# Designed miniproteins, single chains, continued (5): the designs that were tried, part 107

Each design is a single chain, and the fold is of that chain. pLDDT is the mean over its residues in the fold that is shown.

## One batch from the design tools (miniprotein)

Design m19716
Fold by ESMFold2-Fast:
Structure m19716 (fold): chain A 69 residues (1-69)
Amino acid sequence: MMYGLKLETLLKQVETLHKLRRGEITLEARRGELDPSELEEVTEEELEERLKKAAEYWEELDAEEKAKE
């Protein structure tokens, strides 16, 4: 079994990393500490679905920032 972030936490992490990439937040804020409650045991299929959601969200954020540059 593998562990993955809850979808909500994963999406928030994506936003945080995107902001860090743009220099909007500190490294400490981006680094954060993962609470074990934010991790759960997932199947490969469940992980794949969550990663697809995260990738779609990142792509939307990245496209919006690219359009502003």
Scores: mean pLDDT 64

Design m19717
Fold by ESMFold2-Fast:
Structure m19717 (fold): chain A 85 residues (1-85)
Amino acid sequence: MGRLAALLTGSMLRIVGELLDNPSEEREKALELATEGLKYFNEGDYDKAIEAFTKAIDIAKEAGDKDTEDSLQTMLDVVKKAKES
């Protein structure tokens, strides 16, 4: 379903854009975890994908990075929907 793939791609590009515009250690860690989450999602391991995105969201929240948090939350919601389907 192209809509789920588009949401994941758009959210990842948003996180990368935020890192390029305002780099920080917390954004780098969140991006690394989001990349792991996408890898697990592609492998069909939705539980590990959810864990990775949840950890990335926690880092973004601690950093006060609302844009990265919102993008990661969108990715987490997509993975949860894919798991239910």
Scores: mean pLDDT 79

Design m19718
Fold by ESMFold2-Fast:
Structure m19718 (fold): chain A 59 residues (1-59)
Amino acid sequence: MKVTKITVELEDASPEEAKKKALEKAKEAGLEATSIEVHVTTASDGRRLTTATVTAVEK
């Protein structure tokens, strides 16, 4: 079974918005999401970056 990771990085966005976009990309690729991770970091220039990573498998 092939495992694929899909990462979405958004500037100044909520964790929920990032999760939604990552899940949508997995669905469009015909993959089933198995886990979701979200990280919020501050870039060196002070911008807030929200990163959502979905781990997905082929159906």
Scores: mean pLDDT 79

Design m19719
Fold by ESMFold2-Fast:
Structure m19719 (fold): chain A 94 residues (1-94)
Amino acid sequence: ADEYGRRLIELEARLALLTARAHIVLSLLPEEKREEYQKRLDELVEEFDRLLKEAEAAIKAGAPEEKIEELLKEAEEKIRELEELVREAEEEAE
């Protein structure tokens, strides 16, 4: 089974849902707070995209499993950081 391909799809799906949720939450914030959170969101999304592309390239090149797992783990960490960012923004909106 293409376990790595499945994990990449799952990570992309999680990012899509988190960014959609973030955009809704950010729309409820004052302009100054919205700009601050948007900048943090953009930086995390860029880092995630970089890691995901590196993981895809490593998989295609037949890189060692350890390297692929490290890249996927770092991408999962970025998803967690995004979840924390959305939670912070939700608390600010309440």
Scores: mean pLDDT 86

Design m19720
Fold by ESMFold2-Fast:
Structure m19720 (fold): chain A 71 residues (1-71)
Amino acid sequence: SSALTQQADRLTSRADQLLRQSRQLYAQADRLDAQGQTDEAQRLRLEAQILDGVAALLQGMATWFRQLAQQ
């Protein structure tokens, strides 16, 4: 259905936003490591990994909704 396709597109858009945020956190963590702030860098990497995981779930849901829309 068009509603499922629209929801899938919204989930994909949200996942893309989370992946952009995750990339920024990894870049910031690398800069903190270069400054010797290893604990702070590790916390940002953990946050980035959580965002990566949530984005993967949203992408999976979007794929599922698109498959349902084609049936």
Scores: mean pLDDT 90

Design m19721
Fold by ESMFold2-Fast:
Structure m19721 (fold): chain A 69 residues (1-69)
Amino acid sequence: AAERLRELAERLRELLREEAPEMSESQIEGAVNAVLSGDPVVMRVVLKELRELGLERSAEIVEEALELV
C-alpha cells in the first residue's frame, strides 16, 4: 500500500505540472502530500479541488489512491 501511494503521488506531481503549469509549488506539494498521508479526509478535499479546476486526469489519480485507504 505505501509503495503504491508513493507511485501515485509521483505520477500526480508529474501530471499536475503537465495539466496546470500555472499551479503554485505549494498547491502541487499540498496535493502530493495529501496522497502520501493516506488520510481520506484530506484526500477528498484535494479531489474536490482538482475536479473544480477541471484537472480530470489528476483527479483520477487521487480517486485511485482513495481506493487504497
Scores: mean pLDDT 83

Design m19722
Fold by ESMFold2-Fast:
Structure m19722 (fold): chain A 64 residues (1-64)
Amino acid sequence: SAREKAIQAYRDQLHAQGVSDAQAQQRIADALSGKDKEAKDELDRLIAAVQQGLAASAEVRAQR
């Protein structure tokens, strides 16, 4: 799903910044629960970007 891909992208982004696995998992949990508004807003932006990418991929598959 778009949400699962966005969560993975956010985790990869945090790891690229040197964030540990445990800290990345906590940030994602706080984003999903809304406890961290900034992390939630970032995750929501990533979900929207993944949804746009999935729509583009569907259109490419429709090109016969």
Scores: mean pLDDT 74

Design m19723
Fold by ESMFold2-Fast:
Formats: structure tokens, sequence, C-alpha cells
Structure m19723 (fold): chain A 67 residues (1-67)
């Protein structure tokens, strides 16, 4: 539903912010890995696969946070 889509979009935005921060702090490989997962999460969201988009966004966030 709209609430699930909003939650997934929020997770993607949070992970994107963390990936950008990782890149600024010099963790380029970490930022690249998170970025690749974020591209997959956006594609899944565009396909309406909210479960897969959420899973990928969470994984991207975890990688970005490891920086």
Amino acid sequence: GPEEEAEVRRLIEEAERLAVRAAIDGHLDTAKQAGALLQQAVAALEEGNLEEARRLAIEAKKIAESA
C-alpha cells in the first residue's frame, strides 16, 4: 500500500544519504557497493516489488553504515 511504498522510499533516501557520507569520508568502495544495491532497490520499487526493494535498501544501509 502507500504506507509500505513510503517506508521503502524513506529507507532508500536514508541509505543514499549514508552512502554519500561514506564517499565524502573517503570510503569509496563502501559507497560504490551501497550505490549498486540502491540502484537495484530503485528498480525493484519501480517494478512494484516492495518486499525486494525494502530488502535491498536495508542491505545498502547496512553496508553504508559499516564505513
Scores: mean pLDDT 87

Design m19724
Fold by ESMFold2-Fast:
Structure m19724 (fold): chain A 84 residues (1-84)
Amino acid sequence: DTVQLKVSLTGSNSLDTLKDVIEWAKKNYPNFISSEIVSKGFHPNSYTAILTFKKGTDLEKIAKEIKEFVKKKYGLTPDIEIIK
């Protein structure tokens, strides 16, 4: 069983920012399993990274840390959804 975070960004460099978030998650979270990035099609430069973690991972803590990372490094505020 797994749990997921959906991290969404819109704007120039949103795709590159989400790629950096994925690499940061791989380095910092031992319970990280996999990731994928999807586009919303109708909205230019709108992407969602789906981050999959082992069940039992503190997703609320990880979501806060990802928001802080993106805000400090890129000046952006991602929308993050927790999926159990």
Scores: mean pLDDT 82

Design m19725
Fold by ESMFold2-Fast:
Structure m19725 (fold): chain A 74 residues (1-74)
Amino acid sequence: HMPTLPLEVALGVLRLGNEKDELTREDLKARFPELSDEEIDEVLRAVGSDGGKPDVNALIGEVLRALGDAHVPS
């Protein structure tokens, strides 16, 4: 299956983006030193992968949608 970004990382990216106009690898590394370069690249790709710069909120929405789909109301 295709990996989905962890909600924790997505929320952290949203918070960092709210503090800064643009997200950089250095900013993500400083905030999440435990993340690998590959994981940081995936986060940056997801934010900028659509040929434009999508809102970080759109990334959060996609992560929440994936989590919500796995949690079916019983």
Scores: mean pLDDT 56

Design m19726
Fold by ESMFold2-Fast:
Structure m19726 (fold): chain A 91 residues (1-91)
Amino acid sequence: MAAAVAAKVAELEAEMLKHLEEAREALKEGDLEKALEHIAEAEKAAREAVELALAAGDDARAEAVVRTAVEKMREIAEEFPEEAEKLVELS
């Protein structure tokens, strides 16, 4: 029960991180459109993970997913500040 939900949340968090890394590679190539697509997929995975954790009553796990996403996005924005600004304009 709780263990099965925890495993699915972890799987979704891994999908989120995979898409954020793919967004980072796209930014490295200057491909803002591809970066936006991967960011959108990462946000979708993060949202599903948060919803599942909250439904299971694990608010701390939901908060951890959000913190992981925010920290990773911040790292990417710090590496590519000009590209990050353009992504906000395209959103």
Scores: mean pLDDT 83

Design m19727
Fold by ESMFold2-Fast:
Structure m19727 (fold): chain A 71 residues (1-71)
Amino acid sequence: MLSEEEAKEAVEKAREAVEKGGSAAGATTAHQLAKDGAFEEAREVVKVMEELGADKAAIDAGRAGLKKHGG
């Protein structure tokens, strides 16, 4: 189980990666957060990807990861 601090840091790192054009990194982070039960933070990463205009395929992958792990 991720700590609140670790989950928040993961969201922040995902934002930075997506801003640099790393849409896939956002999807990977959302999936990992969902797998670890951090569903609120995983949903926040997907919203960040949408706000920053990440690739639709990456956003869809992030959402699929959430659904797979119960988010």
Scores: mean pLDDT 80

Design m19728
Fold by ESMFold2-Fast:
Structure m19728 (fold): chain A 108 residues (1-108)
Amino acid sequence: SLKEKIEKAKAEAEAKLDELEEEVGKAAKRMSPETGRKLGEEVSGARAYFRRAYANPETVEKDTELAIEYLKKAVELAKEDPENYEKIEKLAEEAEKYLKELADLLKK
């Protein structure tokens, strides 16, 4: 059903954002305190707009675009930690995929 597809896409997006938050927490310990704080704030911004998109289908397109913008900002900041950068970039790309899938389902 559409409801089951929405719940699955939401769960997958949330799981990838959770994994991303763990990896950015590790990266933040390897960079300046200011950059680490900004990195965490960008991931929190992505999660906030993801939650808003799910709760308010009328704004899903704009909220999803903002969530993806926050993910891209997080990836740029993560370049300060080359050891965790590749994993963070991959997790952000996977999160973007599930956010787009969820948005397409919520537009129906």
Scores: mean pLDDT 88

Design m19729
Fold by ESMFold2-Fast:
Structure m19729 (fold): chain A 100 residues (1-100)
Amino acid sequence: EEDEIRELLKRLVEKYGYEKVKEALRTIHDLLQRGYSEEEIINYLKEKFGISEEEARKLIDAVKKYGYKYLLDLIDEINGKRVLTPEEREKLIAEYEKKK
């Protein structure tokens, strides 16, 4: 059931944090729109965010294939699930079923 891009985003959020990865995605989108090359974007991401060349290349490919909006929605979902464990989510659902 795991999409390779979902696993990549999970790993990046774990390593760099949600806000930094979200800003990196926005930066990739903006630089692609301005006509920067993939190599220039990779170098910028390495310098500004500390993301590896391999990870930067995969993120650029993802933005080009899936689009920035889709990846933002996906990372928001990943971050929401990471805030609550499955067990914590189940407990909240059970409490809600008890009239909140």
Scores: mean pLDDT 75

Design m19730
Fold by ESMFold2-Fast:
Structure m19730 (fold): chain A 100 residues (1-100)
Amino acid sequence: SMEEIKKQAEEALKLLDEIVKLVEQEDLEGAEKKIKEMLELADKLKDPELKNLVLLAASSAQDYIEQLKQSDKKQREQLKKDFKRFAKAVKEQIKKLMEE
C-alpha cells in the first residue's frame, strides 16, 4: 500500500498543479472540473493524512474560485498570488508523505 499511497499522492499533486494553472488563466470552469476530479480522488484515498490534505486543497480552491468570481482585477491578482502560495504549502506537505 506504500506504492499505492505514493501513486495517489502523485495524482493529487498533478491535479493541484492543473488547478493552479487554470486559476492563473482565470479558466474558472476548467478549475471547477479539476476540483471535482480531486474530490473523486479523495473518496478513493485510504491514507487519512493524504485524504485530509486533498480535501483541504479542494475546499480552499473552491473558496478562492468563488472569491475570484466576485472580485475586481486588482483583487483577482492578489487572490491568485495567495492561492499559489497556499497550493505550494499543500504540495510540500503531500511530498513529505511520499518520503516515508
Scores: mean pLDDT 87

Design m19731
Fold by ESMFold2-Fast:
Structure m19731 (fold): chain A 61 residues (1-61)
Amino acid sequence: GTLAGKVAEEVVRRVGAALRGDEAALREIVRQAMDEHGVPEEDWETAIELALTFLRLATSA
């Protein structure tokens, strides 16, 4: 496949892990999204904590 296809496959795998309650995978997904959208690093931890809170409320894992 193309490079874009390989990146998409890796993202799907990480999203799958996060949906199973893997907080480390979720942190990395959110961090990459923040970096790609040019969000200041000082705001990354707040975004990550909100995502983790949502994950914990949405899943019993």
Scores: mean pLDDT 68

Design m19732
Fold by ESMFold2-Fast:
Structure m19732 (fold): chain A 98 residues (1-98)
Amino acid sequence: SSEEKRLLSQAIIYGRIRPLLEKLAEIRGVSVEEVEEYIESLIEAAKSISEELAKLVEEIINADPEEIDKIIEELKKEGKLTDNGIKAIDEVVEEVEK
């Protein structure tokens, strides 16, 4: 579903930048606490769709950057990510890694 693909893309974005949360919070003018609350909201939204999706979202958020890259490749192969979702992930990572 489009909502499932959106949640997976958001989980990847926040999982990949998790080591850089302080920098992301500074760039966006929000607190680290607000970013953590948003992450929790993604997990809860996933649970409202299915337990399997919630488990996958939690796995992505807690994964190391190298593991997330493998998950992206696998999800893209399975058609669970859109090109726009991948572009959004790349744009956020580029901005935070400056």
Scores: mean pLDDT 71

Design m19733
Fold by ESMFold2-Fast:
Structure m19733 (fold): chain A 73 residues (1-73)
Amino acid sequence: AERERLKEEVLRLAGEVGPLFREYVAELIETLDPDLEQLKQMLKEAEQLVQMVQEGLDVAKLEAELEALRAKR
């Protein structure tokens, strides 16, 4: 229950960064099968990324880099 809620919260915050970033994070969660502590760390990192976006991080550049790394089209 708590693990599932943390997965949803991480994905929600990743979506605040961008839709391609949310897809990337969803794939990471499926690949890594993170435990509760790993999900808490991912949540903290997602919160930091949302803050950086609000402070002027170029979301388009970030998503373009993720597309290049993942060969997403």
Scores: mean pLDDT 73

Design m19734
Fold by ESMFold2-Fast:
Structure m19734 (fold): chain A 94 residues (1-94)
Amino acid sequence: SSAQEEIEQLIEEMARRVLRLAAAHGPAAVATALEMARLYGEVVRAIRENAPQEEIEALLERVVELARRSGMPEEVLAVIEETNRRIRELLREG
């Protein structure tokens, strides 16, 4: 669907931004960014497989929890939270 394609593009753009930001903060931040990218891979798979909204929401919340627990910079948290908000909006529209 067009919404699915837009979500996948949002995640790819966000992943590039988060990795650039993480690189400025050192190897531990990069490692966390890569783990967050893996979780977003699970979000993409869940959307492709038409998983329940509650499962997608749980994955999105898990990304934020991982970022907070790992001490990611506030700029990274802001990017993730905005991306998750837009994903939720697109899922409601399409």
Scores: mean pLDDT 86

Design m19735
Fold by ESMFold2-Fast:
Structure m19735 (fold): chain A 74 residues (1-74)
Amino acid sequence: MKELAEARIKAREAARMAQEGYELYVKDPEKGKKLIEEARKLADTLPPELRSVVDGAIAQAEAEAKKKIEELEK
């Protein structure tokens, strides 16, 4: 039970890192990519049930960043 609580905290951290990484990617692609990779590595350490939720959050953050890049052009 305590281990699952820790995994949930890590899942939230991974999702937050991905969001920050994608926001940073719009301004600084190199630094953004590094944070996104760290978020993905953290997600890979999670149980499958939590990994699927984090993967969804990462995909959402990526889609939002892609829309912002397209709006800002070029």
Scores: mean pLDDT 78

Design m19736
Fold by ESMFold2-Fast:
Structure m19736 (fold): chain A 63 residues (1-63)
Amino acid sequence: TIKIDLEAIREKLEERGIRLSIGQVGKTAKALYAAPDMPYSTIARQVGVSPRAVRELREILEE
C-alpha cells in the first residue's frame, strides 16, 4: 500500500536478521493487509519468503 515505507521496513527486518528485497517486503506487507487471517506459512509460500520473515514483518507493521 502507498502508506508503507518499504525501505524503513526492510532495514528493520535486517536488524532482526532477515534479508528481503524491497519487492518481497512490498508483496508480504500487501498480503498481510489483504488476508490478516491467512497463516504465515501460506503467505510465505505465496511470496517466496520464510514464515519467520512474514511474522517479523507483521510485528513491525503493528508497531
Scores: mean pLDDT 77

Design m19737
Fold by ESMFold2-Fast:
Parts: C-alpha cells; structure tokens; sequence
Structure m19737 (fold): chain A 94 residues (1-94)
C-alpha cells in the first residue's frame, strides 16, 4: 500500500540520517542514499522529476541545518525531525 511504502521509506530515511550524524556515512553517501529512496517513491507514486528533486534538495538542506545549528541534539531526534519534514515534502509532491 501507499502507507506501507511511505513507512518503509521513512525508516530508511531515519537510518540514513542517524548514520550520517554519527559519521558512519559521508555527506555524499547520505545524498546518494536519500536520492535512491526518493527515486523509488517517485516511480511508485508518479511524482514528477522536478518535484522529486525538490524533495531531495530540501531534505538535504534541513539535515544540514540540524547538523550546523543543533549540534548537541541527539542523532535519533535529528532523524525524527528530518523524517517528519521529508514526509511533509513527499506528500506535498504527490
């Protein structure tokens, strides 16, 4: 279902953000992982390329802002905030 696909993507985004915040993924690896998740959702939901690109771009920028301005925030909390923001952007693109 659409809800199951979004839930699976949300868990993958959360994992990617945590690993990036913990230094286990480079910024480039994080961006590639995020773009792959969004590409699969775009195919499943018929999201236009430009809208999918905006979901990737704004999610990356939000994660960068959390890393720069909230350095003491736990990785799990940053991941939760980033995943909520991602889901909001994704639903707006659908």
Amino acid sequence: SAEELVAEASERIKDLVIKYMEGKLSFNQFQIGLADVVAKLAEAFGIAREAADRVVFFTVEFVKELDEYEPDMPAEEKAEKATKYFTRLLRAAM
Scores: mean pLDDT 89

Design m19738
Fold by ESMFold2-Fast:
Structure m19738 (fold): chain A 98 residues (1-98)
Amino acid sequence: LSEEERERIARESVRAAMELIKEAAEEKDEVKKASLFTSALLLVAVARELGSKEVLEEAVRALEEAAKLIAESENLSEEEKEEFVKMLETAKRELEKA
């Protein structure tokens, strides 16, 4: 893959991950919720592997915004919020190590 293609795929992966997190925050079915959130984390991992430093910094900011969205969700239980935020913090740490 060219450097331009890697950056494009990385940016698209971050965007798709944020949409999936937003969908997970509104989802009532536990299995679908977990699937959407897990898929979002896999897309963040793709961005980590392909992204430039600039894209990784954008991904970190997006994860911080996602954590706020999860905290504000009226659909998620407090336990689900704590679990999802912890997973986002883990993903953020992995991006910062890349």
Scores: mean pLDDT 84

Design m19739
Fold by ESMFold2-Fast:
Structure m19739 (fold): chain A 85 residues (1-85)
Amino acid sequence: SVEDQVADAVTDTLLLIGETKRLLGDKSTPEEVVLKKIDEALEKVNQVRELARQLPDPELRETVLRDAERRIKELNALKEKAKEK
């Protein structure tokens, strides 16, 4: 179902954000590697946004889109931190 696809994409996004935070804290990880992981996470958030358009429940759709916007802001903040590495 579309709901299952959204749930899977959200889970993937959360795992990528967690991995990004771990890599960002690791002094041995190059900036380029962290930035690439952030780009993967941003691509996954965009997939969530596209899938959300197909959700039949307007309340659920609004919640998913609002959450995606918050995650984009978080990823952009992590991207700025990565550039200071």
Scores: mean pLDDT 87

Design m19740
Fold by ESMFold2-Fast:
Structure m19740 (fold): chain A 89 residues (1-89)
Amino acid sequence: MTAAERAVEELNGMIEAAKAGEKEITYEQIQNMLIQYMIARGDRERAAELESLRDEPKKAVELGIEYLRERGEEELAEAIERAVKLAEE
């Protein structure tokens, strides 16, 4: 299992729990997942950039999605977008 595959599985688990009414998804949780993913990939610069936006979690998540799409990580980007939609509900 790659870091990307693991991140998608964890995120899908969070999405299913939120749909079942067991947990809420927040922008802060999505930001934390993105930061941990960047660290797992060895991308310290991007992890630090997202961490610097702790006071703006929505902006951090939007930036993280752009970064994932630029790298061709579409499956993870789409999973994050699904989580964002639930966080806004």
Scores: mean pLDDT 79

Design m19741
Fold by ESMFold2-Fast:
Parts: sequence; structure tokens; C-alpha cells
Structure m19741 (fold): chain A 65 residues (1-65)
Amino acid sequence: SDRERVGRLLQEMIDSGELDGVAVSAREIAERAGVSQKSATATLNELVKAGLLEYVEGKGYRIRK
């Protein structure tokens, strides 16, 4: 459920261009998806391991080129 909510939000943000060149925090994703920051962080880290996102120190999560 939380994973699906985070995944859907990220897909919407990618499709709209909202994430083009922008890093997003796990806190912002958690607030917008309506999940805990822990659940958002877990899902975002899975997507980093899958090669879809990268973590940028001090900035957050960004689409991997």
C-alpha cells in the first residue's frame, strides 16, 4: 500500500516533468503520498538499488540518467 502510493506519486512527478533536474526529499514524498517518512525512505532506497533514482548528498533523491 505505502509502496504503491509512493510509486504512483513518483510516476506522476516524472510524467509531469516535476523531477527534471530536481532532487526531492523523503519527507516531501512522505507528506505528498500520505505515508510515513520511514516507508517513503524504504521505497526510494529500493528504487535507488534498481537504478531508477540516485541519492545526492545534502539534496535528496533524483532521477538517474
Scores: mean pLDDT 84

Design m19742
Fold by ESMFold2-Fast:
Structure m19742 (fold): chain A 97 residues (1-97)
Amino acid sequence: MEKLEEAKEEISRAGQALDNGDYDTAAEEFRKAAELVRELADEESGKNPAVAQTYRGAAEAVEKAAEHARNGDKQSAAIYLTAAYLLLVAAEIEREL
């Protein structure tokens, strides 16, 4: 599976864990997703700086989701999860232009 699809899968699993009240699992899946998204940002950094910046924003949002999940703040974690997912979609669109 491509790195971006792996990151999306980890975010999806984190969202499911969050819905089930499994905050430790959600935080770990968000942590894995953030690492993958940072690697994507690094790969794009020299080729497409705009896409790299969007991926860095996504990684920051995923890290915030992990932090809130660890603290049991499901609502804030869900907001940052949504922001991260939208930024990943935006990066895909930017990369095709």
Scores: mean pLDDT 84

Design m19743
Fold by ESMFold2-Fast:
Structure m19743 (fold): chain A 65 residues (1-65)
Amino acid sequence: SYQRKLLAMGIAEDFRLLGAKASLSVKDGKIHITVTAPTKEILEKAKKLAKEVEETTGMDIEVKE
C-alpha cells in the first residue's frame, strides 16, 4: 500500500541518520529494507533499531556490514 511505502521510506531515512546506507526493494508484494553499516558501532545501533522497528511495524529488515 502507499501508506506502507511512506512508512518504509521514513524507516530507511532513520537508518541513514544513524550513518548507515538503506535501500528499499519489493519482493512478492512485501517491502524489504536492506541496511548496510560502515562500522561496528553503526552496525550495533542499526541492529537495535531494526529489532524495534520489526517488533512495532512488522517491516522486513536485513542488516549487513
Scores: mean pLDDT 84

Design m19744
Fold by ESMFold2-Fast:
Structure m19744 (fold): chain A 71 residues (1-71)
Amino acid sequence: MITKEELKEALEEELADADPAALSRNVHRAIALMGELKVDLDTSTSPLPNELVAAVTDKESLIEAVAGLVR
């Protein structure tokens, strides 16, 4: 099972070439990567994708928020 730190590193690599202002697209890329890595998410507290977009202001805060969803 992937750790929170490993997910953060993978997200930083995946989003390295991404436009930090394209939050919706970056959220979708992050979610797709989590699915590929078979990340065990705490679904009881995990926000929906649209709630993540509303909660983050940049690529760094997106990576931190998504990594925080790991169970």
Scores: mean pLDDT 67

Design m19745
Fold by ESMFold2-Fast:
Structure m19745 (fold): chain A 64 residues (1-64)
Amino acid sequence: GLREEALRLAYKAARDALRIPFMSREQALEIAKARILHAFPELSEEEATEIAEEAVERALEELG
């Protein structure tokens, strides 16, 4: 569904962001959130934040 597609996009965005030197968790979260809100404008701010947080945590686990 839309949430799964948004999560996949957020995960890719988070992974790409975290590869940038000195990128913070908070900055990666904001980038992932902005990316999914742009792609899926029907998402609420709250839903986008939850999806972006999950994506950043998954990306950090995979990279660490």
Scores: mean pLDDT 84

Design m19746
Fold by ESMFold2-Fast:
Structure m19746 (fold): chain A 99 residues (1-99)
Amino acid sequence: AELALEAAEKALRAGLLAVKSSETKKELSLGIAAAIRGAGGVFLARLGEETGDKRFYLEAARDALAGAELALESSKTEEGKRLAREGIELAKRAIEEYR
């Protein structure tokens, strides 16, 4: 449960940092997409907590993975890249746990 939420929060934070460091329209678009996926993952993880339905944690982890990968591609800062890599690792672990 906590792995999916933490992965999604890291993906959201990495996406927001990618937006802040963006210099091109492509980088901005990827950063926004990463932040949206991360935010969606946070929402789904919270929905899993409220309902007890483990399917929401799996979907949260999948959104976190997608968001973190987009953030890693678009990020120009070491902090953004670090958070994106941590998000990817946690999301992969969460996906394996909830399968």
Scores: mean pLDDT 87

Design m19747
Fold by ESMFold2-Fast:
Structure m19747 (fold): chain A 89 residues (1-89)
Amino acid sequence: MEVVDAETLLAMEEEERERLLEEARRRYTEEALKAGVPLEDVQIRWDAFVEALKEKIELEKKGASEEEQEEFRKKLKEKHAQVQAEIAK
């Protein structure tokens, strides 16, 4: 899968970013399935990534405070733990 830099995504127009994310999702799904990752796990991982990315973009847009950025980092850690727990089922 092509590596999508979060900073590059932040600099993109929303429509271009959505198109890139859809293409990245397709490639990610294809590669993960070839590697034997179940479709359910692929969907959980991708949805977690997209949600985190959208939250990061909104924080950058509004000029989020240091406290808001720290809260976002906490959410990312919690979300990563949840994704790992779901996959470990």
Scores: mean pLDDT 68

Design m19748
Fold by ESMFold2-Fast:
Structure m19748 (fold): chain A 74 residues (1-74)
Amino acid sequence: SMEEEVQKILDEFDKRVKGILADYLAGKISVEEAEKRLKEELERMKKENPNLPEEVIKQMEEAVKKLIEQLRAL
């Protein structure tokens, strides 16, 4: 179903975001590189899934924005 496909896309996005944060926390990448990768992952997900509901895209955009703000506050 569309709901199951949307959840699968969100789960893959969350997994990739957590991977970027894990690399940052392990000292493998800078805060600037982590921010860049988060933005690139969001853009990739939007391009690969052009039929995602607007509400889902906004949820992903807000999640990335909030994470970047938190990283910059450290």
Scores: mean pLDDT 84

Design m19749
Fold by ESMFold2-Fast:
Structure m19749 (fold): chain A 62 residues (1-62)
Amino acid sequence: SMMLEEAKDAIRNGDREKALEIAQKALAEGNMDLVLEILKIASELKDYELANKIAQMLLTHL
């Protein structure tokens, strides 16, 4: 997915705002698999701040 590659690049660059925007867009589109993949990548890259924000977004909007 092109959105997944964009999210991965944003996470690698420390651009948490952009990564979160991509996750929010995926959630709005109903693409739960993409949101979960972004969450996994944030966790694997040890960006726990971003991972926590995505997890909170999922818990409050599901």
Scores: mean pLDDT 84

Design m19750
Fold by ESMFold2-Fast:
Structure m19750 (fold): chain A 70 residues (1-70)
Amino acid sequence: MEEELELLREWLKKEGIDAEISPETSLLELAELVGKVLLKQVEKNGKLNVEEVKEQIKKELEKVREMEAA
């Protein structure tokens, strides 16, 4: 979990997004940051539906919550 945050932060820096990510960062804030990166990528390509990408991120977060409960 914490290692994933470190990898995500490194990825964001490569994409040109400055963000401090730590275990204290909420899943919602993480989803918003990832959503911003994906939005930039989608706008560059002009292919994917931005709203669908956002919904997929939300679904993945819900799956993570279920996995923690199970």
Scores: mean pLDDT 63

